Designed miniproteins, single chains. Designs and how they scored, part 19

Each design is a single chain, and the fold is of that chain. pLDDT is the mean over its residues in the fold that is shown.

## One batch from the design tools (miniprotein)

Design m635
Fold by ESMFold2-Fast:
Structure m635 (fold): chain A 119 residues (1-119)
Amino acid sequence: SKLEQARDLVLEMEYLLGQIAALDPDAFQEIMPLWNRLVDLLKPRLQLSDQELNDAFQEGIREAKEKPVSLREVLERLRELLGRLARLARDLGWDEAARAAEQVEEAVRRVLRELERRE
């Protein structure tokens, strides 16, 4: 269902944010205020618990510490998933959540542009 797809996208994105927090704390701090707003809009609609969100986030931190992970690939994946979530949110009539997802996507694009300037 579209609800299960949206739920799975949010949990995968929490995992990716955990990887970003471990690899680049400054990039994480840039994204988080916009991500928190998006999650607050989606939690009651998707029946997401704080525990399952935190578990996904902590798994992402662990993975980034145990394996070589490309920050750029993680950010590109997060951007792709935000685009998918925005489309699903619009299909469900959640226009405010769709706009919030697009704001997070723009923050991710800003972080990607800064990485390209450093390389």
Scores: mean pLDDT 90

Design m636
Fold by ESMFold2-Fast:
Structure m636 (fold): chain A 99 residues (1-99)
Amino acid sequence: MSVEELAELQIKTIERIKKESEGKSPMEIKLMLESWEAMVRMLAYISEDPRLRETADRIAEIVDKTLEEIEKNKNNPEKAREIFLKALDEIEAELRKAA
């Protein structure tokens, strides 16, 4: 499996997460993002690929910022989802740079 193939698979997963986030609460989308990021980080740190690890670190920074912004907007589901979708677009861009 190449770095490109792994990035493409994660981009498809992000597309699925975007669709599954429809109608979800701020807490639910927060948990979806945390769960996905934890799996990506584990895969990156199991691999010996420095590029994948660097990408995982950049993704972690985006996720941490996004989780804080969702928490601030937990009483506004529409705004929380807007923040979530924007973060997924930024994550997709970082994955494309890794390929």
Scores: mean pLDDT 82

Design m637
Fold by ESMFold2-Fast:
Structure m637 (fold): chain A 71 residues (1-71)
Amino acid sequence: SSVLEQSRETLLELARRHREEAERTVLDPEEQARVDRIAEALMSTHDLPEEDARIVAVLALRQARAGRAAQ
């Protein structure tokens, strides 16, 4: 499921549970730009605080990385 399809409550819980994991994630410039775009979409769609939106965006990117590595 897309992160944009989740409820605000679910997204806030994800940010809370995975904050440290997201904060330890090193991003290249392309990934940082992608995270910024996802965070913007989450903030506008679900009225998430910027900090929480960025954490959820990093988690979405990490899931995309894991999917590619598993193939």
Scores: mean pLDDT 78

Design m638
Fold by ESMFold2-Fast:
Structure m638 (fold): chain A 105 residues (1-105)
Amino acid sequence: MSDREKMLALLDELESLPDAAPLLLPPDLSRLPNFYDVVPDWVDLSTIRAAVESGEIKSLDEFEALVDQMLANYERAMPEGHPGRIAARRAHEFFLAKLAEIRAA
């Protein structure tokens, strides 16, 4: 399996998690009106998938860096204790564990 196929398979698994729901689309700006002031160049999982499919992301290291950046930016934009922040943290833990398995295979 190519790195691209591995990345797409991991994205399929990540997107299927209930904890990843906040990362599928931009947050509701009616509830978070300053979101883009904190993260002006926001990327969600759909943007990352498009980058992998187009070949803009060519390695597991580039893929990890972009997913890590997305999750760090989301955590910065969410208030402490917000359920979306907790869900994103769980999604990140899942991602890192699965990526480690892919690297070891």
Scores: mean pLDDT 78

Design m639
Fold by ESMFold2-Fast:
Structure m639 (fold): chain A 66 residues (1-66)
Amino acid sequence: LEERLRELGRETFDLLTNQVRTLSQRIANSANPSQEDVDQLQQAQAQLAQAEARFDALLAKARASL
């Protein structure tokens, strides 16, 4: 089950995690970050949080199911 969930969200999770890390570091270390970078960071963080919530919900259901 975990492998299937990881495969389904693999690209999104991997890309969003990389995007968040890269943009966060760039923004945090810049005196005047671009508005585009800030917007993309917020969008990526929201999508990553949604993916994590979906994984947690599916895992909980799988463990609770009989």
Scores: mean pLDDT 71

Design m640
Fold by ESMFold2-Fast:
Structure m640 (fold): chain A 87 residues (1-87)
Amino acid sequence: MLVASEEEIELYLEAIRQVPELAGLPEEKRRELATALAEAAKTSPMDRADFEEIGKKFGVPAEAVREAYLTAEVLALERAVLKALGE
């Protein structure tokens, strides 16, 4: 199985903190969710079925899982732009 790096997990943890429905999860569950999202994102682009499966596993709405995924994509783009600018 593909393993997420610590940097990828930290990116998803930051995204999870920005989604109110997910921010209330216990710290351990937020890290498990971040790991699951980072690993799933490595295999293929995530779709509705992926969000529903992860949402069911963690007892959170699929829409909240999707929001965290999109937030992480925006954060990754922001970090890439800052790195390219030398900041």
Scores: mean pLDDT 78

Design m641
Fold by ESMFold2-Fast:
Structure m641 (fold): chain A 81 residues (1-81)
Amino acid sequence: SASEKFSEELLKLGAFNIIAKREPEGITQRELAELMGISRATASRILRELEKEGLVERVDGVWRLTEKGKEKAKELEEKAA
């Protein structure tokens, strides 16, 4: 539904923002799920969608922004200002 799709986009944006704030240390799937108040399965799905979009990557068990992700984060900050 439109409501479900909207909620998923908000979850993806929230996850992306949290990962950006955790650079350069990164964040585990478990920590992301805890911070967002969602299941680990939901966090896994969101992370895989962001990874498919080339915005995040998993390095040594932690999720980090790619170079493309860092560029997008900067663009979003500039548009919010």
Scores: mean pLDDT 81

Design m642
Fold by ESMFold2-Fast:
Structure m642 (fold): chain A 77 residues (1-77)
Amino acid sequence: SELEEGLRELEKLLRGGPAAPAAVERALEAAKKAGMSEEALEKLREYAERYGAETEELSYGLLLAYGALLLKEENTL
């Protein structure tokens, strides 16, 4: 899928370590507004604790891409 392909490209930009707190807070807020479940929000938090990128904006973009994948999976039976 386009989201999976985008996530793989974004992951190549990872520098290791946790995402910046500001990026995590922004991503969680966006995910909540998108109607993401508490279970998916927790998965997003766990992902953010392991993966960061060069900048706050790159980390935010990566978390949004992962969140979009989680949201899509929640809608598949």
Scores: mean pLDDT 72

Design m643
Fold by ESMFold2-Fast:
Structure m643 (fold): chain A 111 residues (1-111)
Amino acid sequence: NVASGTTLLNSGIALLNNSQYDSAISLYTSAVTLYASTNAVNAGTAYLNLGNAYLNTQKYNEAISAYKKAIALYTAANNAANLNTAYFNLAIAYSELGDSAKAASAIDKAL
């Protein structure tokens, strides 16, 4: 998105693509604070990407927490497409943690 309001989200995606996960975590943590009261979808996307950064650094409990925050925000915004993505990523985090039952439940929610 070329709009200034999503510049932090785009910068974070570049950091994730370059495997700069600690920098991405810092940036998305700032982005969730900025978007929390102004744009639920942008806040949800920031939490989704924060979860992805935690997942890539094997911080599975932090990833699960971030994905649950994204799910709550996307649900409030009625954003079905991003909600499905958040549930699929939540399922991956549960699977990596060894919780196959919660992973299966999250996949059911994504469909």
Scores: mean pLDDT 81

Design m644
Fold by ESMFold2-Fast:
Structure m644 (fold): chain A 76 residues (1-76)
Amino acid sequence: KRLAKREERQREIVEAAREELAEDGLDGFSFKRVGERVGVSQKTASYHVEKAYRERKSDVQDQVGIEAIRRAVDRL
């Protein structure tokens, strides 16, 4: 058995977070909006996005996203 569906969902959440960051920038970033884009809770969105960015540190463009993520979590 493979966790392909879980992996796909994580990818969708990360893509939604990237789009949210691109649209609203650091100041407007919100995990609630990320969750709404893919139909998950804000806690689920924050967990998967942060985990994915930690695992994919090669995505240099997403380094700024890590700061936005931490700020959004602090605002919860």
Scores: mean pLDDT 65

Design m645
Fold by ESMFold2-Fast:
Structure m645 (fold): chain A 95 residues (1-95)
Amino acid sequence: GSSTLEKLKQIEKLREETLEKVGEILREDGLSEEDIKKFLEQLDELLKNDFDVSRVPRSTLREYHELFSKLSEEAREKLDKVLLDYADRVLKVYS
């Protein structure tokens, strides 16, 4: 079994890998580098708080939603799959 410190490092790595994958999805969907950067900053805040919307600024949620609304249906589907995989992998680290 991993130590608590090793588990936290694994979750940090999973978050970093997830943000990189999301960035590629957004770039392939034709978002500007500025919008990609903004999206990833809001998503990083959400991931750090396990999507607990009570723990993030309302501006973070609004900006995430506005940028998400620019995505194609294909990009949204890819994003959902990446985020579900992230959630499953984080749960396995704790189990």
Scores: mean pLDDT 84

Design m646
Fold by ESMFold2-Fast:
Structure m646 (fold): chain A 67 residues (1-67)
Amino acid sequence: SLEDIKDEIDAAVKQIREAVLNTSTKAIDPSKIVNKELLDEANELLLSSTSPEAIARANKLEAEALK
C-alpha cells in the first residue's frame, strides 16, 4: 500500500538527512560570532523540507546560531 511505501521512503530520506548532517558537523570549522553548525543545520532543513515542523525547527536553529 501507499502507507507501506511511504514508511520505507521516509526511513531512507531520514538516513540521507542524517548522513548529510553528520558530514556537515564534522567538516565545518567553528565560527567566532555565529554558530556555523546551527546555521548549516537550519539551512539544510529549509532546503530539504517545507513542512511546518521542519520550518519551526530551522527557525529555532537559526535563532540559536545568532546568539
Scores: mean pLDDT 64

Design m647
Fold by ESMFold2-Fast:
Structure m647 (fold): chain A 67 residues (1-67)
Amino acid sequence: PISRETAENMVRALAYALETGDEVVRAAAVAELRKLGLSDEQIAEVERLAREGRLDEAVELVLRATA
């Protein structure tokens, strides 16, 4: 399990990368989520929630997936 602060930092970095088109930061965030054991489907859902501005829901998904 990871801390809420860690999940929030990862989701914020991913949201920023998606908003700005920073593919390096996006790839790094996706790689970290994959290392935490998230499936490709779960990572896609986190990205979708982040694009929709639903950052709290993205954080909760990461926390549940890493529990």
Scores: mean pLDDT 86

Design m648
Fold by ESMFold2-Fast:
Structure m648 (fold): chain A 75 residues (1-75)
Amino acid sequence: SLADEYRQLAEETARILSTLSEETRKQFVEKVEQILAEAVKQAAGKSQAERQQIAVQAARRALETARELAREEAA
């Protein structure tokens, strides 16, 4: 289900964030706030199904952002 996919993405994101410095986690929050703001704009006037798809896509972008920041911190 989309709910299961969203939960798995959120759990993996949280796992990655737990391995990062506080400073890198702050950078993540700033980037994700932009992703969420874009998702809210995209969701305006959309059906419930489309809004759920947009939410899952935003969660995927957040996970990728966490992975990128983890790679940068490890370098």
Scores: mean pLDDT 86

Design m649
Fold by ESMFold2-Fast:
Structure m649 (fold): chain A 64 residues (1-64)
Amino acid sequence: MAAELVALAEELLKTQSREEVEAALTAHLSPVLPDDVARELARGLVDGASVEDIETMLRAAGVA
């Protein structure tokens, strides 16, 4: 999951703005995560968070 999310964010950031990618990732995550957690993860991903950082965020949210 974390590695796939990082790869998706990197791919989207090649052609879209950080704001557009954050919105797209939040929409992608919101069906499976609470809205606040989805927003925080999306922001971390567009800020260049590593796979390890995203795994840490998921664990802190009780999702890992």
Scores: mean pLDDT 78

Design m650
Fold by ESMFold2-Fast:
Structure m650 (fold): chain A 127 residues (1-127)
Amino acid sequence: TLLEQARLLEQQARELDGRADQLDAQAQRLLSGLSPEDAETVRQLGADYTTTLLDSDERTRQAPEGRTVGRAATQAARDRIGALGGGAGTAGSLMLQSATLRAQSRRLREESEKLRQEYDELRRMLE
């Protein structure tokens, strides 16, 4: 049923959030071993990447060309993290993986909500 599909998507979203939380914990542990300047650079790049993912999702909803722009910006953010190397590069990579999983989780929750709305509409139409 649509409700069973919605519940499955919600479960998958929770699993992705749990994995993201683990990656964030690993990244924070690595960040604590970096200089304050390097740690701040990594956090800023992680925040910029998260914003890029949110903007990409919004642009894709508004226009098909937004998808291409979002992919290019997301790849540029990954390349910047990759250039850091060492512990900073590892911490950054973990944060990008976490942000990507959280973005996937958000999309699954949005799809789950659409299925719940569709179920409510069908239920009203059949009564």
Scores: mean pLDDT 80

Design m651
Fold by ESMFold2-Fast:
Structure m651 (fold): chain A 74 residues (1-74)
Amino acid sequence: NSIISIVNGMSQSSQSMGNTQTSNMFQQSSQYIQQGNYSNAVNFLNQGSTQSQSNGNNNISNGGNSISQNIQNQ
């Protein structure tokens, strides 16, 4: 599942930058996607994206917002 791989990548990237809370938000989102719980997945994606923006990680923030919109539009 390409979406899960992308979200796990965002989690790993956030962890590598020392942003453990943001990493955990993306990891929770990935787990909810695997469970088919898209409402909770979107909530954690939005939280991780907002925190990534606050951390200055615009690329990760934009990625999270794009995945969130993709899930909501399908």
Scores: mean pLDDT 84

Design m652
Fold by ESMFold2-Fast:
Structure m652 (fold): chain A 60 residues (1-60)
Amino acid sequence: AQQQIQQLVAQGEQLQKQGDLDGAAQAYREAVELALQAGDVETASELGRKLQAVVDQKQA
């Protein structure tokens, strides 16, 4: 679980660096879902903020 969350976060960061905001948002959404399933509310909250930042960038 933890390793998958870390991989999805890394993937999201790489996609964001490449300008693929849609791909980055999807990776962060999956990471949030896994964190919530694992009961890690703190990590889910952090990742939710990253997801929101990507969504805001798409709308700009």
Scores: mean pLDDT 80

Design m653
Fold by ESMFold2-Fast:
Structure m653 (fold): chain A 95 residues (1-95)
Amino acid sequence: MISVTVTVPASVTAGSPLTVTVKVSGGTGWYLVRVDLLDSNGNVVASAAALIEAGGEVTVTLTAPSKPGTYTVVATLLDGDMREVASASGTVTVT
């Protein structure tokens, strides 16, 4: 089974860089990881994507929104057919 983990800071300053680390365990070959930052209503306010190898780790940087609040970071792992195979989420507070 393939799994993904996401690491985010507990808080970030509005408008500052938000660093997200994604790690893949299991699987074979290459995957696309999509990282979305969601507001409290589930709207995507920032996103990034990167290629990641099975067993690998990638760091993506988003810009934190200007509006303070609680946001959810969602990492979605997609295979070569753009099929979701794993996902993970974390919470960050924008101050």
Scores: mean pLDDT 84

Design m654
Fold by ESMFold2-Fast:
Structure m654 (fold): chain A 75 residues (1-75)
Amino acid sequence: SKEEIIELLKKAIEALRKGDILSALKYLTEAMREALKAGDHELAREIQDISTYLQKTKDLEKAIEKLEELIKKLE
């Protein structure tokens, strides 16, 4: 559900605020899979893009900003 995806994205933000990139990436992967199961390929792509950005840059603050903006669009 959309609510489950939002909760996974919020868990990813919490992990990033703690500096736990590995846990954040796991939550983002779960959120992407839930979006794909729901048939929301655009949302899955947006989550994948943020995950890829985080892995390449390690910019936690910018990744949190991107995730907060995505959650606002979904709420």
Scores: mean pLDDT 89

Design m655
Fold by ESMFold2-Fast:
Structure m655 (fold): chain A 94 residues (1-94)
Amino acid sequence: SELEEALRKAAETPQKIKEGKELIEKGIKSGDIETIKKGLDLIIDASSDGLEALEVGRKAHPGAVPEESIEFLRKLLEEAKKKKEELEKKEKEA
């Protein structure tokens, strides 16, 4: 089911954020834009999956999910999306 897939993906959220950050750092050091974009995609996917799981948790048990946790993932998702959009715009202008 969609719910079971969402919970399974959300379980990977912390590790994917770590891997995404490591890929971004590697891409920056090597000047590899594709590696940076891959890292950003991992953070976007992980943050989206995490937010979906937290919303499921909030519906099941109102107040069990800290608002700070939701805001953290929401901010991380927005920043990663913005950074990816800026990189793609620069590639099209080059």
Scores: mean pLDDT 80

Design m656
Fold by ESMFold2-Fast:
Order: sequence, then C-alpha cells, then structure tokens
Structure m656 (fold): chain A 80 residues (1-80)
Amino acid sequence: SLEELAEKIFEAAKDDLGLLASVVNSPDKESLLAEISRLSSKNLSQEEKEEIIKFVETLSDEEIEELKRILAKYIEEALK
C-alpha cells in the first residue's frame, strides 16, 4: 500500500530530514526516484532500496502526489 511504502521511505531517511524534504518537493516521478536512490546504504540494504524504487516506478502521477502528501505529514510530526 502507499502508506506502507511511505512508512518504509520515512524510516529509511528519518535521520536525514533534508533528504526527506527533497523527496517530498520532487516535481515529478523521475526526480522523486532520483532522490530515493540517494537513500543511504546504512539505513537500507541494496535489495530493499531496489524494491522501493520498483514500487514507486509502478505508481500513477496521482499516487505519487498522495505518497508525497503522506511523507510531508510524517515530516511535520517529526518536527513537533
């Protein structure tokens, strides 16, 4: 689900809120995928990273916007 995907991305990058902000502010799917590809191997295995990228590649533009909205909400909660 999109919520499970968002949770995985957030947990992988929660120590780098700047990277999460870059993901959320990505103007298109290609830019979003590029930012996700920058997720550190310290927080994700290469296999887990490839699974996330593959899932994101299957999403529609509307689903990408929903994913970004969910991630933005997680960032807001983390900054409280």
Scores: mean pLDDT 78

Design m657
Fold by ESMFold2-Fast:
Structure m657 (fold): chain A 59 residues (1-59)
Amino acid sequence: MMEEEFRRLQERAYEAGRAGDLQEFTRVASEAVRLSPDERRTEVSQALADAFRAGREEA
């Protein structure tokens, strides 16, 4: 996955958090996992979860 694509997925996760949209977060997380090699799956999933939580904290 390219760095720019990952940045966009993190931004979408953050906005989903602000909106409280768990369905959008699930879609973003699934897309990111699909685009990531197995060895980075946990790292990518954690980063997206952190972005979602940060968005929720600002709501």
Scores: mean pLDDT 79

Design m658
Fold by ESMFold2-Fast:
Structure m658 (fold): chain A 62 residues (1-62)
Amino acid sequence: SVAAERQALLDKLRALGVRLSPAEVARMSIQQLANRYTAASIIAIGDQLDKEFAEKKLKEEL
């Protein structure tokens, strides 16, 4: 189960565009992978929201 959870986190990180070397993966704990995924997810959500707000603001000004 631990190996499956680790693999699932690695798959999610790849889906978010986070590229880790094999050496980095070997050295990271599940907690460190989860923390990296959380940080990457927050950044991705923030970027999407910023884009949406910028588009709405532009429409209001035109």
Scores: mean pLDDT 79

Design m659
Fold by ESMFold2-Fast:
Structure m659 (fold): chain A 95 residues (1-95)
Amino acid sequence: SEEELLKKIEELLKEIEELIREIKGLIDEMKANPNADIEAIKEKIADLVREAGAKMNEIVELAKKLSEEKRKEVLERLKELHKELAAQQAEVAAL
């Protein structure tokens, strides 16, 4: 049902938001801790970015089965998460 699809999408969106928060914490650690293992943290961030990207792709596929109105709402939220993730990747590249 559409309600079941939306529940799965909401779960994936929450998981992506948690990954973005974890990435932010790791970026903050690289900036604040002079003893941080920068290369190890960057590798962990790359893994989290890859995981977030896979979940975003799953949402895109699930959203194809939604009504136009609900699909637009999901894709707009996904667009904002893509922007946040891209901004984090730019910050990591600058460190």
Scores: mean pLDDT 90

Design m660
Fold by ESMFold2-Fast:
Structure m660 (fold): chain A 68 residues (1-68)
Amino acid sequence: SEEEELERLVAGIKADPEQMIKDLENALKELSGKGKTLAEQALKAVRAGDYETAARYVLQLRDEFAKK
């Protein structure tokens, strides 16, 4: 389920938040429009220690790519 996917992603970010920051910074080099905004919001949330909010934005970013 989406809830189980969210919980797994939150656990992954908590295990290595620095890796998620690097992944999002790298993604921002290639992203534009809505994808860029979602990645910027996720990065801000990870840096603030708000891993649930960060995970929700990452899932929205994945969904945005799945539509195309």
Scores: mean pLDDT 84

Design m661
Fold by ESMFold2-Fast:
Structure m661 (fold): chain A 82 residues (1-82)
Amino acid sequence: SEELKEKIEEQAEKAAETLEKYDKEYGKRFREVAEKAKSSSPKQLANTVVAELLGIGYRGSKELGAAAFAQAKKIMDLYEEL
């Protein structure tokens, strides 16, 4: 569980870096959501960051949205290993 939590946190950090390349404000907001969720369970952390990425995907530009959906899938794939 600890190792899986670390993998989810690492992937969330990579997601934030990816989003910041397209939109610094969306990347910053995502980092804040991920940071607040770090104290939760691995399942709750994964659910929280995936929900935020999906929200960004629907609201952002086409390019930002595609990147956000791709990052959400990577975290969902880690969650399925739970």
Scores: mean pLDDT 83

Design m662
Fold by ESMFold2-Fast:
Structure m662 (fold): chain A 87 residues (1-87)
Amino acid sequence: MSLEELEKKFENVPDELRKLFAGLAKKVGSIEEAKKLLGDTTSNKSDYSGKEGVPTFKTASGKNVDYETAKKMAEEGKDPVSGESLL
């Protein structure tokens, strides 16, 4: 999946999160690996947005996490709740 195509799918995501995702992709050497770390966040808008309007993201392990948690996961390359490696 290309970065341009991914950005188009992320047009409904805050720009800060999009840049964080691109930065993570450069760190892990692949946009596909970065996407696996954060999970599928773009296919369904209903699944993406939480009840309080806070976006949620599905991790590679299948968990739904909020933006704050996803940001920490992207920076550390692991689940901040369980401490498990997601790479």
Scores: mean pLDDT 51

Design m663
Fold by ESMFold2-Fast:
Structure m663 (fold): chain A 98 residues (1-98)
Amino acid sequence: MTLEELVEEIAKELGLSEEARQELLDFVNDPSKLPQLFRDVREGKLPREVLLGLLALAIATKSQFLLDTVLPIAMERGLLSEEDLEKLKAIAEKYGVK
């Protein structure tokens, strides 16, 4: 599975908007945007759906660095609901993360 195919599958599973899906594809194709993405998360500028999709992608790819960096910021700022956390748990179970 390519990273692009993984983004499409995650977007479908989470019911992400076309805009959120495109943002994730742009990130996957240009990881140099990651520092700006982290800043936007901290400043509350990142759309919730993009953040949810990014966390799901980190879980599916087993990227501990992304999880350790983004998840605490999202939790501290209250950017994720309990429903969002349940969706992320479902992604973790599907892709074999405990």
Scores: mean pLDDT 73

Design m664
Fold by ESMFold2-Fast:
Structure m664 (fold): chain A 65 residues (1-65)
Amino acid sequence: MEKLKEELREKLKRFEEAKRDPKTSPSDVARIGVELASLIAETYQVDKELAEEAQLEYGEMLKKL
């Protein structure tokens, strides 16, 4: 569980950084976002509360687009 929390936090941070960085291509941002969404979906099967927290952060990042 702790490893999954760290992995989610790292991927969320990577996606936020990629989205804020004008040098990151739109296709790379999309790829990072898909990887993050897949990890969140897997987390729903193991820890629903953790997955919901990650999903909320991801949703907030998407709204800024």
Scores: mean pLDDT 78

Design m665
Fold by ESMFold2-Fast:
Structure m665 (fold): chain A 78 residues (1-78)
Amino acid sequence: SRGAVRRAIKRGDLATALRLAVEAGLSGRELLEMLREEGRHSMADVLERLLAAGYSLAELARMSPDELDRLGVEVVLA
């Protein structure tokens, strides 16, 4: 549910938010909007860069938190 995605965002748990967003049928745009609504602007910027780099929400949702953190650093530095 969208509520479960919002709870994950509030905890700062991007990996869980991605998985729950895919399960709820949310688009990347909708997840970006929710991240910004909850004040997670840095997390939204990282996700926006990952989507721009060609990653899908489904691909990102399959990654571990450690894989997402590493990839997030790489796209910010690019």
Scores: mean pLDDT 82

Design m666
Fold by ESMFold2-Fast:
Structure m666 (fold): chain A 95 residues (1-95)
Amino acid sequence: MLEEIERELLAEIERFAGLSDEEIRARRAEYEALAAAHAPGTPEAQLYATKALLADGLLAGLSVEDLKELVRALLERDAAALARFAERYAALLAR
């Protein structure tokens, strides 16, 4: 299961790399709607919420490599790495 989720998230990052900012925003909105359509705490809700988060990161100026590390940190529940990404994301939004 985790390997399948990782593969799907990495494939989504590669898809985002080929899209315009406008197309990424459209997909983010779709993923947020899909996450909301599933019961809170379900794997589906979490997967779509994570895809929306990856889109936000790319739009904020994170690289594909940064997003791949974010996926690793999320899957390993690396709270310290996730906190560093949150700080970096906030700094990018402030610019």
Scores: mean pLDDT 76

Design m667
Fold by ESMFold2-Fast:
Structure m667 (fold): chain A 71 residues (1-71)
Amino acid sequence: TDQSLQGARQSLVDKAVSLAPPEKKEEAKQLAQQAFDKSVAGDTEGMKEYTEKLAKLSGVKPEELEVTPPP
């Protein structure tokens, strides 16, 4: 349901924000939201782009962010 997707989206945002420096907290939120929204829309290239930007900002590997929504 939409509620389950919103929960997954919020979990990704919380994870991204926890990894980001305080000065980049809002940027991390926006990038996480975009990556998740692109993933839900089936835009694999867009998802990858935003995930890579978020990973670079957070200092982690893109794979560690797991932006793919649950089934």
Scores: mean pLDDT 75

Design m668
Fold by ESMFold2-Fast:
Structure m668 (fold): chain A 60 residues (1-60)
Amino acid sequence: SEAEQKLAQLVQALRAGDQQKANEYLRQLILLIHKLYAEGKTDLANALLKQLEEALKALA
């Protein structure tokens, strides 16, 4: 899915130390999460948010 692709790209950018790309993908993921909440897709939004939080926790 788009969310999974963006999350994988964020992880790769973080591992590479590419702060510019990491910030771009992070912003896009946050916007996607907000869009999912606005659309009432709460379960999908919560799942993506947890995946994002775990990725940041593992790489920070």
Scores: mean pLDDT 84

Design m669
Fold by ESMFold2-Fast:
Structure m669 (fold): chain A 86 residues (1-86)
Amino acid sequence: SLEEELEKKAREVAEEDFKVILEEWEKEGIVLSEEQREELYRAIREAALELARIKLNKGSKEKYLEVSEKLLKAIEEVRERALREQ
């Protein structure tokens, strides 16, 4: 189904983005707890799925920016929390 294909594509994109972020943060000495890793991955996956749906429905640039800004905020919140716990 279209929904299953969107979910699969979103997971593939999210896994790649998640690995890139973790590698960069590891270079900076930022270590995430398992809970923080799960939270970060979920935020990335949900954003990837929403962006895929917006693209499929020819959504506006404003919708893309809104999802992107929400994701960047979620990423920053996880990063700041990890830094506070070190």
Scores: mean pLDDT 85

